# Designed miniproteins, single chains, continued (2): the designs that were tried, part 67

Each design is a single chain, and the fold is of that chain. pLDDT is the mean over its residues in the fold that is shown.

## One batch from the design tools (miniprotein)

Design m6299
Fold by ESMFold2-Fast:
Formats: structure tokens, C-alpha cells, sequence
Structure m6299 (fold): chain A 91 residues (1-91)
């Protein structure tokens, strides 16, 4: 499985991460690591693009929303279209 995660920070900087995993569980672990760094650095927006059919953008978006909420961030908006999910964090 391959997923591209683009993180936009409140300072306007952008980081791209590519997560490759053989199982949904390992993909979840990779995503959590990216989300941890994003939450600590002040994330504004996260875009998740799925490059296969073994996992859905919707399921990864749901996991990311739950994790960011546990980290104390408020989610403003979640948009899912095909293989891409966009999560916007409240200021």
C-alpha cells in the first residue's frame, strides 16, 4: 500500500510524506507518526492521497481525525473525493 500525505502548517510551510506499508496496521502506524509531527509543529491542513485499492481515503481520514482530536486539535472540515481526503484544522 502507498499513501502520500501533504501537511500544510500554520506558518505556510508544506511537507510531503510518502508512506509505504504491506498491511493496514503498518499503514496506520506510519500515518500516526506523520500526524504526531504535524500536531506538534502546528498543522493547518492535511491531504491524504491513496495510490492503491487496499485501503480507502475515507478510512484514513477517519483515523487521522480521531488521532488529531485526541492530540487536542479541533477539526473544522473533512472532505473526501475518490482517493483523496482533505482535513482542515481550526486555528
Amino acid sequence: MKVKVTVTYKDGSVEEHVIEAETPSDMSKGLVKVLDEAAEKGVEKIEIEVEDDKITADSLAGMAVMYLTVRGLEIEKVEVEGNKATITVKP
Scores: mean pLDDT 83

Design m6300
Fold by ESMFold2-Fast:
Structure m6300 (fold): chain A 85 residues (1-85)
Amino acid sequence: MILSVEQASEEIVELLEKASKSKDEKEALELLDKAEEVVNTLEKQNGATREVLELGSLIGMTRIASTVMPVNEAAKLTLKSWKKA
């Protein structure tokens, strides 16, 4: 099944917004894992395009931030930067 860049971007943002609102660290981490699965699916379909690299960077930055803060706070921080760009 073909996944559009717009659909993937919307799904990733929705998953990260849910993670940012989650009070459970495990739930937030599971939502982040689902967002990563979406970008991996898009990469397998389209290759390493600019859009795939940009979405992968958003998820990667959230994972790096989650090493020093809760996943929900990491998702809030990275989404603010992403929406401003």
Scores: mean pLDDT 81

Design m6301
Fold by ESMFold2-Fast:
Structure m6301 (fold): chain A 58 residues (1-58)
Amino acid sequence: KLAEALEEKAKENGIKFTAVDIPATADGIPARTAYLVHGENLSPVEIGEIVREAVAEA
């Protein structure tokens, strides 16, 4: 649901996101997913605001 909300906000604002699966390590660190977002005409602050709104809607 978070990924879906983020994707909707990204489409509205002309940005793209990519999900990256990070596998579990032998050291006991569990598997996790990282999200990368990028917008050609947006500052990091603006991208952060879009992500925050998506999280709030999820």
Scores: mean pLDDT 66

Design m6302
Fold by ESMFold2-Fast:
Structure m6302 (fold): chain A 100 residues (1-100)
Amino acid sequence: MWEELAKENEEKAKELAESDPELARMYQVRAVAAKLAAESGISSEELLEWITSATPEAAEKAQLAAAALEIIRLNKLPKEKFEEIFEELAKERAAARAAA
């Protein structure tokens, strides 16, 4: 499931890279999130919704999820840390937006 979603989204991102770079970026983010979810063994209905939903809000959550999953993978953290890291990254992004 995740591996198929990652491949499909990666191919869509490549197809759209020149004609619609913003949409291509959304597909690229979803592809990375799906790939990392497959590698980490994390399964969540929320994560699936963020990766498959066409909304900009879902794309932002997928980007945060991808970052959190990469931190888990690189630091060999247990999957239970996902929500904690996701919340930390969300707070940091909100603070950065407030400072801009």
Scores: mean pLDDT 74

Design m6303
Fold by ESMFold2-Fast:
Structure m6303 (fold): chain A 72 residues (1-72)
Amino acid sequence: GAAALAAFYREAAKLAEGEEKEFAERLAEAAAAGDAERAAALIIEEVERRDPSAVTPEVREAVRAHVRALIA
């Protein structure tokens, strides 16, 4: 559920630094708000930053579906 996912990313942020810490904090905020679209967008943006060729329409839809299920 949203609360458990938010708590997980808050703890992950404490162990991270720099951009990784900011990413985990932004994910925790999106999860706490129950905002699956924002959480999915953040994950897709991070994957695209590392490897733009990995972000296909199929991957975008799979990430959105998975995040909606986790937040529900």
Scores: mean pLDDT 81

Design m6304
Fold by ESMFold2-Fast:
Structure m6304 (fold): chain A 97 residues (1-97)
Amino acid sequence: SELDEMEEIYSKLTEEEQKAAVEYYRDWAEARGLTFEELKAIIKRLLPDVEVESEEEAYRVLFAYGAYKAKKANNLSIDELVEQLKKVLEAWKKARG
């Protein structure tokens, strides 16, 4: 299922890369002034069967969803997508110092 592929993508990241993914989406949400309630509303619209209990869970879900959509849009394998995600997260970490 869609959710199974999202979990597989996230699980193929290291703990440090998973942390960077959460921080990436926290930065994205903060830049937009989004509240936790607004994040929940976004997730409910995109994934009606998914419930999140914290901002960290919301960021994780949004990252995994975005990654899954990128996989579909670019006809990538999960391994190809994971390699691109690692590159994006590394570049983001370098930009933040």
Scores: mean pLDDT 84

Design m6305
Fold by ESMFold2-Fast:
Structure m6305 (fold): chain A 82 residues (1-82)
Amino acid sequence: NMEDLEQAKEYLEKAKKEENIEEKAELLSHAAVYARKTVLEGGDKEEALKILEEVIELVEEMGSEEGAKAGREALEKLKSEL
């Protein structure tokens, strides 16, 4: 769904500008949810997967190695289900 992809993009851009770590993590979580929904519902998979990859990178940059690892594992599982 194009609307879900646009929501993912909006949350990702808000997260990039957010200075509060807790709020940034929540915005990244929303971006990932909408990007994953785009993939599962047959939307623009290429753009949605790129958003998921960027979310993982930002989570790692925030110092969450465990969160980044979990995100990579979830992304690989999602790709295997397509």
Scores: mean pLDDT 83

Design m6306
Fold by ESMFold2-Fast:
Structure m6306 (fold): chain A 90 residues (1-90)
Amino acid sequence: SKKEQIIDSLLDEYEKLIEDIKSKDIEEAMDLVIEREKIHIETAKALGFEEIAKVLEETLKKIEEAKKNKASKEELIEIIENTREKIKAL
């Protein structure tokens, strides 16, 4: 289905994003993740996948809070991995 295609695409993008995080400093990694998450939210909303958009918006909030709290790369990766599990369950 179209929903399954979007979910698979998001899971692939998050796998690549985790590799990008590992290769960058934490501040650059946070900014990259925030920008990509905003794009994913807009895409999900444009396609009418409101449940996916909601999960992504909750993730964006957690990442923005992590940035304010100067969280580690490991904590950032954990947020993304937890989001992947939530998306798989949709």
Scores: mean pLDDT 87

Design m6307
Fold by ESMFold2-Fast:
Parts: sequence; C-alpha cells; structure tokens
Structure m6307 (fold): chain A 72 residues (1-72)
Amino acid sequence: APTKVELELPDGLSAEEAVALAKERVEALAGEPLQFSEPHVEVDEEGVLTVSFLAVGRSGRLFAVTARARAA
C-alpha cells in the first residue's frame, strides 16, 4: 500500500509554488529522488489550496501525497 503523506504548507502560496514545495518536502522525507504524477490542484471558496499527487522512489517506495495551505 502507498505511504500516505499529509503536508501543511505556508499560507499565501500560489498553486505552482505549493506544488513545488510539496514535491521538495516529500523528496526530503523519502531521502531519494522521486518521480511524480500529474498534480491535482484545487482551491475551494474558503481559499483552501489542496495539492494531491503520487510519487515513486528509485527504491520502489510509493507515496500518496496531499498538501494543504490557505491561498493568498
């Protein structure tokens, strides 16, 4: 089963910045380079930004990533 990773990101990030930061943090947690799926990005009416993607490491470790922040 994939390892679930839930990240709390700083407020005020753009969607592009949130994706980049989430990828960086997951690679730091994995300790290895990762291959990423196409990210799904959603911003709700309350300004909550949610980024979701899958990541796989060279070792074969699979991650299911969800990151949230309050949009600017």
Scores: mean pLDDT 83

Design m6308
Fold by ESMFold2-Fast:
Structure m6308 (fold): chain A 85 residues (1-85)
Amino acid sequence: MEMAKRLAEILRREAEHLKKHEPERQELADLLQNLADALEKGDFDSALSYAEQIAELIAQRKGEEEGQKVLEAFKEAIELIKEES
């Protein structure tokens, strides 16, 4: 699944960037890493759970609308990966 591997790489790079530049957001960085691992394994139930946790952290800092947009984007990406499997 090429799309899952590419998305996982993007998520891992974002997690590394957060750990380097925003160490106070380590929890978000760890969740992005876990989401990447779940996507590569095809564990879509765990991937959705991690996406929900990421969206909640974003909602707490930037508001409910931003958290909802992030959750919707991850759900769309997960469904697209499932369709190519």
Scores: mean pLDDT 82

Design m6309
Fold by ESMFold2-Fast:
Structure m6309 (fold): chain A 100 residues (1-100)
Amino acid sequence: SKMEEILKKYEEEAEKAYEEFKADPNATEEDKKKKVKELLTKLLEDTKESIAKKLKEEGYSDELVEKILEAAKEMTENSGSEVIEKLNKEIEEVLKKEEE
């Protein structure tokens, strides 16, 4: 589906960002958070039309669809810190394996 293609594209961009942050000793938590927010915002924008279409096909009103999309955007903007915490944990696991 178009949604699966978009998700794969952003997964690849996220993996690239991960490698760039891992290689950059000057990357701050704020830099990582900014990049995560940018990727999530672009993902939401690219998927917005597909999400709206599916919700309307399921019988949701235009007003309810708009509220759902607004809530998704707000969560995207506020989720950066939680995503960074998960990313840092994954980086720590990789570094632990490399020390062995």
Scores: mean pLDDT 66

Design m6310
Fold by ESMFold2-Fast:
Structure m6310 (fold): chain A 80 residues (1-80)
Amino acid sequence: MKLKLNAEWQKIMKSVGKPEVLSLSEIREALLAYIAKNNLFDPKDQTVVKFKEDDLLAKILGKTEASISEILEAFLSQAS
């Protein structure tokens, strides 16, 4: 099933060179690429993603720290 992205998620996906309509596997890969490109992994715990309050993920999630699973769940909940 192809998901329709809102403007904030489209900005994230475009920043890693991905199209606006993605499969679940492509979404996960794109999110991991975005996190790696912006050095958002916590060096002490690679299961934790940390970002600034002005980052797109902070605006979407309403917080500055999340797991990869939480980010993916937020994406899937908002992309309909």
Scores: mean pLDDT 71

Design m6311
Fold by ESMFold2-Fast:
Structure m6311 (fold): chain A 74 residues (1-74)
Amino acid sequence: SSSEEELKLTKAKLRLVGLFVDGEIAIRRGDEEAWERVMKEIDELIEENKDNPDFVKAAERMREELLALREEAR
């Protein structure tokens, strides 16, 4: 239902926020293993929600932002 889809999207977006924070921490610490885990989990979240193009676009944008932040830090 529409209501269930809205709840799923809200939960997925909250998970993305957590992943962004974890990604920033990994960059700040230079923790390569934590960085790889965050990137893998973002990719898995995109695959899990591939039927929602708006969410996929938001997740891909966040992935791009983390990659840019990492390049700035290295």
Scores: mean pLDDT 84

Design m6312
Fold by ESMFold2-Fast:
Structure m6312 (fold): chain A 82 residues (1-82)
Amino acid sequence: MGLTKEQIRKEAETIIETLEELIKEIKEKKELSASEYAAAGIVVVAGLLTAEWAEEKGLLELAEEVREKAEELLRELKKLKE
């Protein structure tokens, strides 16, 4: 069993959109509630896992894009905790 290459591609595309929206929201708001911060952290972890799965399926460009966006979101979250 497991996700097909096409299912993983769709998931990677969806998580990229979610990561981009959160990065934009954080840059605009410049502050988050504790629950919003925790939720964004979960999305970072989901993005990194999705990148690993995409890489395993040979979707190397998508894996790199997801990883880069997840790392960008993590950097933005670290800036807000100060």
Scores: mean pLDDT 81

Design m6313
Fold by ESMFold2-Fast:
Structure m6313 (fold): chain A 73 residues (1-73)
Amino acid sequence: MRAEAEREKPRADRFNAYLLQVINTLDNGTPAQREQTLAALRQRLAELDPDSIEAGMLGIVLGVEAAIKRNAE
């Protein structure tokens, strides 16, 4: 379920910084760096509670990447 606002704020800030780093790597990284980042995201998603905000956000990032790859071919 939703975390309390006081706890959620620093957690969201840290996760947002992580997401920006991931997006930057997927946009500007080498193919090897992208594959490594995607593998790390899948592993982290498997370790998270499926109902968590972080799991939802990582699922969206992976879904967007899959859609981009599909549209590029």
Scores: mean pLDDT 69

Design m6314
Fold by ESMFold2-Fast:
Structure m6314 (fold): chain A 76 residues (1-76)
Amino acid sequence: MEEINQKVAELLREKAKEEKDPLLARALEEASGTAERYGPEAAIQGLEAMAKAGLISEEVAKRAIEEVKRAYEEAK
């Protein structure tokens, strides 16, 4: 479980470094920290909460959630 969380976090950090959209890069960095500590499902919930709070757009949240799901599949 911990190994999967670490791998998901690593993949999200790599993606954030390459991301040209600063808002999406920020969302991926936040998701990386949450995934490392609490797992990918918690990272998805955090991104949904950020969109609800207006901290990121629904489009940015959707893209970031897709990246979390992709990283989770790759980490398996």
Scores: mean pLDDT 83

Design m6315
Fold by ESMFold2-Fast:
Structure m6315 (fold): chain A 118 residues (1-118)
Amino acid sequence: SLLDKTIEATQRLIRKETERTGDPIEVFEKIVRAFLERQVAQGKLSEEEAEKYVREMVEIVRDAVSGRLSLEEAKERLVELVDELSDKLGFSDEVRERLKAVAVAALETVVELAEELK
C-alpha cells in the first residue's frame, strides 16, 4: 500500500541519515522541520506554529529516548499532536491516519537507533 511504502521509505531515510550524522534525534528534527516548512510555504501554517510543532515533536522523541516517557506514552502524545496539526492543516481523515502511522514508525525507529548507539 502507499502507507506501507511511505513508512518503509521514512524508516530507511532515518537509518541512512543516522549512519551519516550519528544522531537519530537530529535526523527526526530535520525531517519534521522540512515537512512543516513546506506547510508554511503553502500558507497553511505560520512560521511560529511550525517552530512550536517541531519543538514539541522533538521533545516527545527526546523524552522517549531518555526514558522520561515510555515508548507507548510517547506514541500517544505524538498521535495527539498529529491530530491537532492535521486539524490546523485541514487534512482528510485518510491523510491524518497516514501521518499518524508514519510519525509513530519514525519515533520507533529513532528510539531503536538511539539504543543501538549506546
Scores: mean pLDDT 88

Design m6316
Fold by ESMFold2-Fast:
Structure m6316 (fold): chain A 97 residues (1-97)
Amino acid sequence: SELLEKYGEKMTELLKYINQYSLTASPEEREVLNEIMKLVNKAEDALAEGDYDKAIEYLNEALKLVKNSKALSEEAKEKLSSLLEELIKLVEELKKS
């Protein structure tokens, strides 16, 4: 599936960004990044089970954590929000197929 390939590419980009950011992150930033990763992993598990609605729910929870964080830089919030919003759109398209 072309949509699955795009999802995989965007997920890889998200994970690379979080990994790179974590190397220079404060403890407070790392705590937020760890919570984002937990929600992303739950979304992946839901997708593996074909539960697209649950995957979208977990990705939206991750997006809320990013947008509401006082620890993350504005640049990091913009990048993480953009990647999560693209992943949500791709899961919504996968649900339709």
Scores: mean pLDDT 90

Design m6317
Fold by ESMFold2-Fast:
Structure m6317 (fold): chain A 91 residues (1-91)
Amino acid sequence: MDEIIEKALRNQLLMLVEAGVNELNLFDGEELSEEDKELIEKIAEEISKEKGVEIKINYYDVNNEEEKKKGEEKNEEILKILEKKKEELLK
């Protein structure tokens, strides 16, 4: 994984945790290698220790209809949380 992508992932996860979302939900159509997944888990563990929260990493296979549906439902739930936080900040 490129250093730029690693930094972007770390920043995204930090923003999610600050919004109260202690999970990362990723869609994978076999674009992510095992090495990429290990790196993602390592970044999540580092942020978990830094922020004192448990971070859950979930992978959803886009080629599996059941997993894709679960991932879409989870992303919709997270988007609602982020929208609410955005509205609170724009008072």
Scores: mean pLDDT 76

Design m6318
Fold by ESMFold2-Fast:
Structure m6318 (fold): chain A 77 residues (1-77)
Amino acid sequence: VGDELVAEYEPRFRALGADDREGRAELLREMLTRYLLENGLSEEELKELLEEIERNEAKFPELARVVRRAIEEALRE
């Protein structure tokens, strides 16, 4: 479940500096990729999420970029 995954990654986020944006983005992508894979989303479901994120990228560009990368990595694994 997402709460368990967040609890696992919380200490790693704390180990990063408060201004380490690149490190936080990387951990977020890693965490989201694991979440997508662990919840057993099908390849088609991952592709649908990717399309939805791409359609909404203009509204939420930073979040969309992180989520898109996580979905793309899940599709490659």
Scores: mean pLDDT 68

Design m6319
Fold by ESMFold2-Fast:
Structure m6319 (fold): chain A 68 residues (1-68)
Amino acid sequence: VSEEENQRLIEEARRLIREAETVEDARRAREVFDKAGKDSELSAFLSGRVLLLVAEGKTEIAKALVSK
């Protein structure tokens, strides 16, 4: 994966994580997140989104985002 391709994947993963409102959206976000290189900022963003989803009672969506 090139640096440009990896940056594109990080940006897409961030968008999908931010916009995930269903379990299916969350699974798609996780797939792109896993394809992106292990990025500390992206990982922190994922964790923050998971905490917000849990706080909102959207536990199943949060679980889909943390699934490996």
Scores: mean pLDDT 79

Design m6320
Fold by ESMFold2-Fast:
Structure m6320 (fold): chain A 95 residues (1-95)
Amino acid sequence: SKRIKEIVEELIEKFRKGELYKNEPKEHQEYAVKNGILTETALNELAKKLAETGLSEEEIREVAYEVVKEISTEDWSEEGIEAMAESIAEKALEY
């Protein structure tokens, strides 16, 4: 849906700006963004933002998958992308 696409684009923009890494040093934020690394801090921030959207369980899982897929580098396996997306979605659904 249009809303899902807009939320995916917003979360990807926040990731690329380093906003998911909070108070971590700028060099660490830049390294993580460049290499598609989701730290525990970034995972928790994504999960929190997803919980705050009011999306259904199905929509949360869809957004988590699309965000992880877009930020992942070429070294990520499909299994790795799915596992990361599931981890984020499960954390969001625990709210």
Scores: mean pLDDT 78

Design m6321
Fold by ESMFold2-Fast:
Structure m6321 (fold): chain A 89 residues (1-89)
Amino acid sequence: SMEEAKEILELGEKASEVAREYGLPLASLSILQAAEQSAKDVESGKMSYKEALEKLKKKSVESVLSSGEMLGVPELGKEAAKKVEEIID
């Protein structure tokens, strides 16, 4: 539904702020893109809300972990990933 799509976008925004606060701006952008796609998939009926949330969570976690590794701060990326999982659950 449109309400579910809005909720996904809001969760994505909150998760992107976590990535930005941890100094991972590329991960922040990736999370926002994943949230927009997940919201569209729910709105169009291509995915259930639960499936879209799981996909958003997976992509968001992978993005912060990848960015942390690329910047030589994998432990920081892992901490950001935990915070992102808490938001999207």
Scores: mean pLDDT 86

Design m6322
Fold by ESMFold2-Fast:
Structure m6322 (fold): chain A 62 residues (1-62)
Amino acid sequence: SARLDALLAEIAEALGASPETVRYYVENAVENGATAEQVAAGFEEHGVDAETAKEVWELVSS
């Protein structure tokens, strides 16, 4: 979705990674049963906003 692509680009820019790398990480985390809070905590350690990370988790897990 356009919203997911935009959020992945924002996170990727903050982390110095590609949007594909961020997507791969979130998809694997979701498939391994990680919660929105766990994904957000991981991204917050790298300076990403928790609300942004949780929205990406919700869009990937839908």
Scores: mean pLDDT 84

Design m6323
Fold by ESMFold2-Fast:
Structure m6323 (fold): chain A 95 residues (1-95)
Amino acid sequence: SLEDLRKKILDIMDKSDPDKRDLIFSVYLLGQARIMYQRGLITQSLLDQVRDAFLETAREVGREEFARQVIERLDAAKSDEEIQQITLEEVQRIA
């Protein structure tokens, strides 16, 4: 569930190095924004802004290639469950 994912991500973020927290949070936010977009809760423009913010955060820490791969995986996902699984896996990769 979205609530279970949130709890897991927050726990990982709390236990991670402070320098990694912005990148972890940006992956989580992008995954959530994609689910919200699929549910008609946000506009394409807002989703694009979240994606661009994620890319910018990743560039600042030298992880632009990682960010592009995350975006590609999330864009290919067909269900909320798949988006949640990708989000968790990529956050665990950062931590």
Scores: mean pLDDT 88

Design m6324
Fold by ESMFold2-Fast:
Formats: C-alpha cells, sequence, structure tokens
Structure m6324 (fold): chain A 87 residues (1-87)
C-alpha cells in the first residue's frame, strides 16, 4: 500500500519532469498528495534533488520482485493522471 502510493507519486513526477532532476520540496509535495507521510518520503528520498528514474530505482531496490507489477501499474496510473492535469 505505502509502496504503491510512492510508485504513484514517482509516476506523477516522471510525467512532470521527465529526465530532469526534481527539487526535494516538489518530491515531498507529490508524495504528500499521494498520502505518503513526510517522514516516510524523507527516509526514502533524502537527496536535495533526484530524477524520477533515480526515485523509481530506489523503490525497485526495496520492493519484493512479485510486487513489481503492482508498483508498475500504480506508477503508470500516476503518470497518466498527471499528463491529463497538465492539459
Amino acid sequence: SELEKMAYAVGRLAAKYGLQPVPRDEVLAEFEKAGVSKETAERYFPEETLTPAQAAARLYEVTPKEDIPKLNKAAAKGYNEAIKELE
């Protein structure tokens, strides 16, 4: 559940920033919108900036292999919803 919320937020960041580094305050804001606590988001993403790909890689490292399809689905949902909001 928490990992799926983080994957959703990472998908949203990928839609908004692509390959560009994201400022930490923007990362924390998207995780907060997804219902992830600031404490949890800061624990997983302590960097001042990181790319959405780096954030995705970190989630991949901590996720059981059998749960990866669920995270991929959550990230795709976040990506698609953010793209619609940018219209």
Scores: mean pLDDT 81

Design m6325
Fold by ESMFold2-Fast:
Structure m6325 (fold): chain A 62 residues (1-62)
Amino acid sequence: SSNDKVFEALRELFKKTPFADELLKKLDEALEKVRAGEISFDEAVALVQDRYLELFLKELKE
């Protein structure tokens, strides 16, 4: 599906960041919630974006 391709692209992008482990963990958590019907795809993307922003801002403060 197009959603699967988006998450595949995000996984490859995250592997290239200094936050790979944390972002991949959040991506897997968000995907499990989508599969369980707990959240929408758009909500899953928002959760991953929020985690990226959190990690990015933390690095800027250090």
Scores: mean pLDDT 80

Design m6326
Fold by ESMFold2-Fast:
Structure m6326 (fold): chain A 98 residues (1-98)
Amino acid sequence: MKYYKPNKLLKEVLKEVGMEGEVYSEDEIIAAIGEYVLKNKLQNPDPSDSTIIDISNSLLGKIFGVDKFDSRDAKDILAKLKEQAEEVSEEEVEKLLK
């Protein structure tokens, strides 16, 4: 399993959804971004375009450097997040969390 230590901007996003840890799995970060989107009502309310998320006025916009993204492109979201988080080994995770 891949684990990441978020940078300052990503840590602020995680904190807004109640995540105050130092290291998270890839799945936990994706889930946290989903919660952030729901909490801030960034998803298009039109059911035909509900996959399009407007992040232009959010912390996610600052992190991704784009105004909108497609929620179906989780792989591209992860690629952007890897620029904002340091991948840590399982041994380093045990050292940081224990």
Scores: mean pLDDT 70

Design m6327
Fold by ESMFold2-Fast:
Structure m6327 (fold): chain A 88 residues (1-88)
Amino acid sequence: MNDQINQQIRDIYNDINSIATRAQIQAAIDQASAALSDFFSRIQSGRSSIDDITRNIIQGLIASQIAIIFGNNSYIPTYQSYQNMLDS
């Protein structure tokens, strides 16, 4: 189960790192910042109604978007770095 979720997170990070630049994603998010804010609001409000698997996947997506917005780095942490963070 955790391996499956971690693989989903890895796929998300790989897509962001391989396909789109931070600048391109930032521009898209900037244009739709209201939608992103609404997305966070919906996730927080409906968290108790969301399946655990879906919640974990959405949390990973949010983490990726936050890393792009706050870091605006040329490189997002790899799956290994993300896994280490989860492991604390």
Scores: mean pLDDT 52

Design m6328
Fold by ESMFold2-Fast:
Structure m6328 (fold): chain A 73 residues (1-73)
Amino acid sequence: TPPSDSESLRRLSEHSGKSIGEIRRIFRKYPWPKPDEAPTFIRIRTLVKFQQELGVTLYGDLLSDAVRLMKKA
């Protein structure tokens, strides 16, 4: 069973040292480009900007969770 959005936010908070409220603010600041409208390099650039603001690099399951949450914001 995939983790809940609340659990994913908690794990991102633990990894980044930022509060859940700060992470939600970052999601709103860097909206995920729509798949049908954005070339791959634009999606990568958006992810890079998000990780820079977050202050950490994301990998594996945590990266997948972050992308999922960004798409919902």
Scores: mean pLDDT 74

Design m6329
Fold by ESMFold2-Fast:
Structure m6329 (fold): chain A 72 residues (1-72)
Amino acid sequence: MLEEMKRRLRELVRRAAAALRAAGEEITEEQVQRAIEQAEGMLRQLAEEFGEEAAIEKAEELIAREEALLAA
């Protein structure tokens, strides 16, 4: 499940970048990659501190919140 969460985080970051670019903001590929790396790093740290199951639940909550904001 951790690999699935990483995939969803990467997709979310890319969707957010695409939405910002569509709105006229210049988001570089370097910024996108940095954001993905930070998100994946945080997910790994959460799994180490609280266990994989708890980290997945927290990540799902955060992803759902961000997806709702992008859909609005």
Scores: mean pLDDT 76

Design m6330
Fold by ESMFold2-Fast:
Parts: structure tokens; sequence; C-alpha cells
Structure m6330 (fold): chain A 61 residues (1-61)
């Protein structure tokens, strides 16, 4: 599902494997919603990361 793909992007970001800018670009390609990004943050126990990344995604739309 798209939520599983979004969750994997946040996991890679949380682990330092990609930058925030790279994460935003991958999320834009998936047409991910801010709500899906927030949900993914909750799934990995990083609600802070999910909220911050969702805000960045909204800013570039």
Amino acid sequence: SRLDQVTEILRRLAEGKISGMEAVEELRRLEATPEEVIAAGRRIGREDLGRNLAALLEAVR
C-alpha cells in the first residue's frame, strides 16, 4: 500500500539513510498526503518526525 511505502521512507529518514529533502521528494512522487505521513510517524513511534515532515510536504505543494 502507499502507507507502507510512506512508512518505509520515514524509517529510512529516522535511521539517517536519507535526508529530509530526499524524503519529501520521494513522498511527492508517491503523491502521499500529509495525513499518511502523520500516520506513518505514529506507526514507527516518531510522531514528531511525522508532523515535521508533513509540514514540509505541505509547504512544497
Scores: mean pLDDT 86

Design m6331
Fold by ESMFold2-Fast:
Structure m6331 (fold): chain A 83 residues (1-83)
Amino acid sequence: MDELLALLDRHVARARDNIDSLAPQLSPEQVAAIRAQLDQIVADTKAQLARTTDPKKAYLILVSSSVRMIGLLSEALILARRN
């Protein structure tokens, strides 16, 4: 479990760095909304991990969180290009 939480923390740090790199191309309101969505993904993922003792389910939860973060970053990039 600790290894999966450490990997989640690394994915979250990278996502935050990517949002910060796009922030100059986004409005303050868009940045706040994107960061709130990232925080929600993290909270949901940690809550799901806390409810599972199955290592395979824990891994799938982490994979699902990564897909959600990629989707969020893709949306942020599209917004940055439209601004």
Scores: mean pLDDT 86

Design m6332
Fold by ESMFold2-Fast:
Structure m6332 (fold): chain A 73 residues (1-73)
Amino acid sequence: APKVSVEEAAKRIKEAAEKAGIPMSDENARKAAESIVAGSRATAATVAAELHKGGLPIRSAEDLIAYLETGEL
């Protein structure tokens, strides 16, 4: 499970989505963060794939989890 709060993970997901040009609501970012922090690798992989399509260097669930823990892309 990622070593990050749901609030911080949601914030970082939204920041990454904005950089990737992907429209994301606070509600959707929070739901994704809750799922990922609870240990859903499937949700992490789905979000990572969308962010990677938007041009971010997030290629995998593992890359996304590292970004959520560190805040670094």
Scores: mean pLDDT 83

Design m6333
Fold by ESMFold2-Fast:
Structure m6333 (fold): chain A 66 residues (1-66)
Amino acid sequence: MEEAEKIKEALLKLGVSEDLAEGLGNVIAGKMTLSQLAKKFNIGETVARELINFAKDIVKIEEEEK
């Protein structure tokens, strides 16, 4: 949950929309599926998957800095 907020902030700085950044954070936190994210924002699953992989890379970097 705290990680979802951290991911949201990082994605916002990269130009991702507020709602989409929150959605990606929720997927990483296990609260939302990739398919639900794609439907919510009317984007393709390929685009949603690429955004999730990008967000996951940010999570890995942050975990190493704990």
Scores: mean pLDDT 72

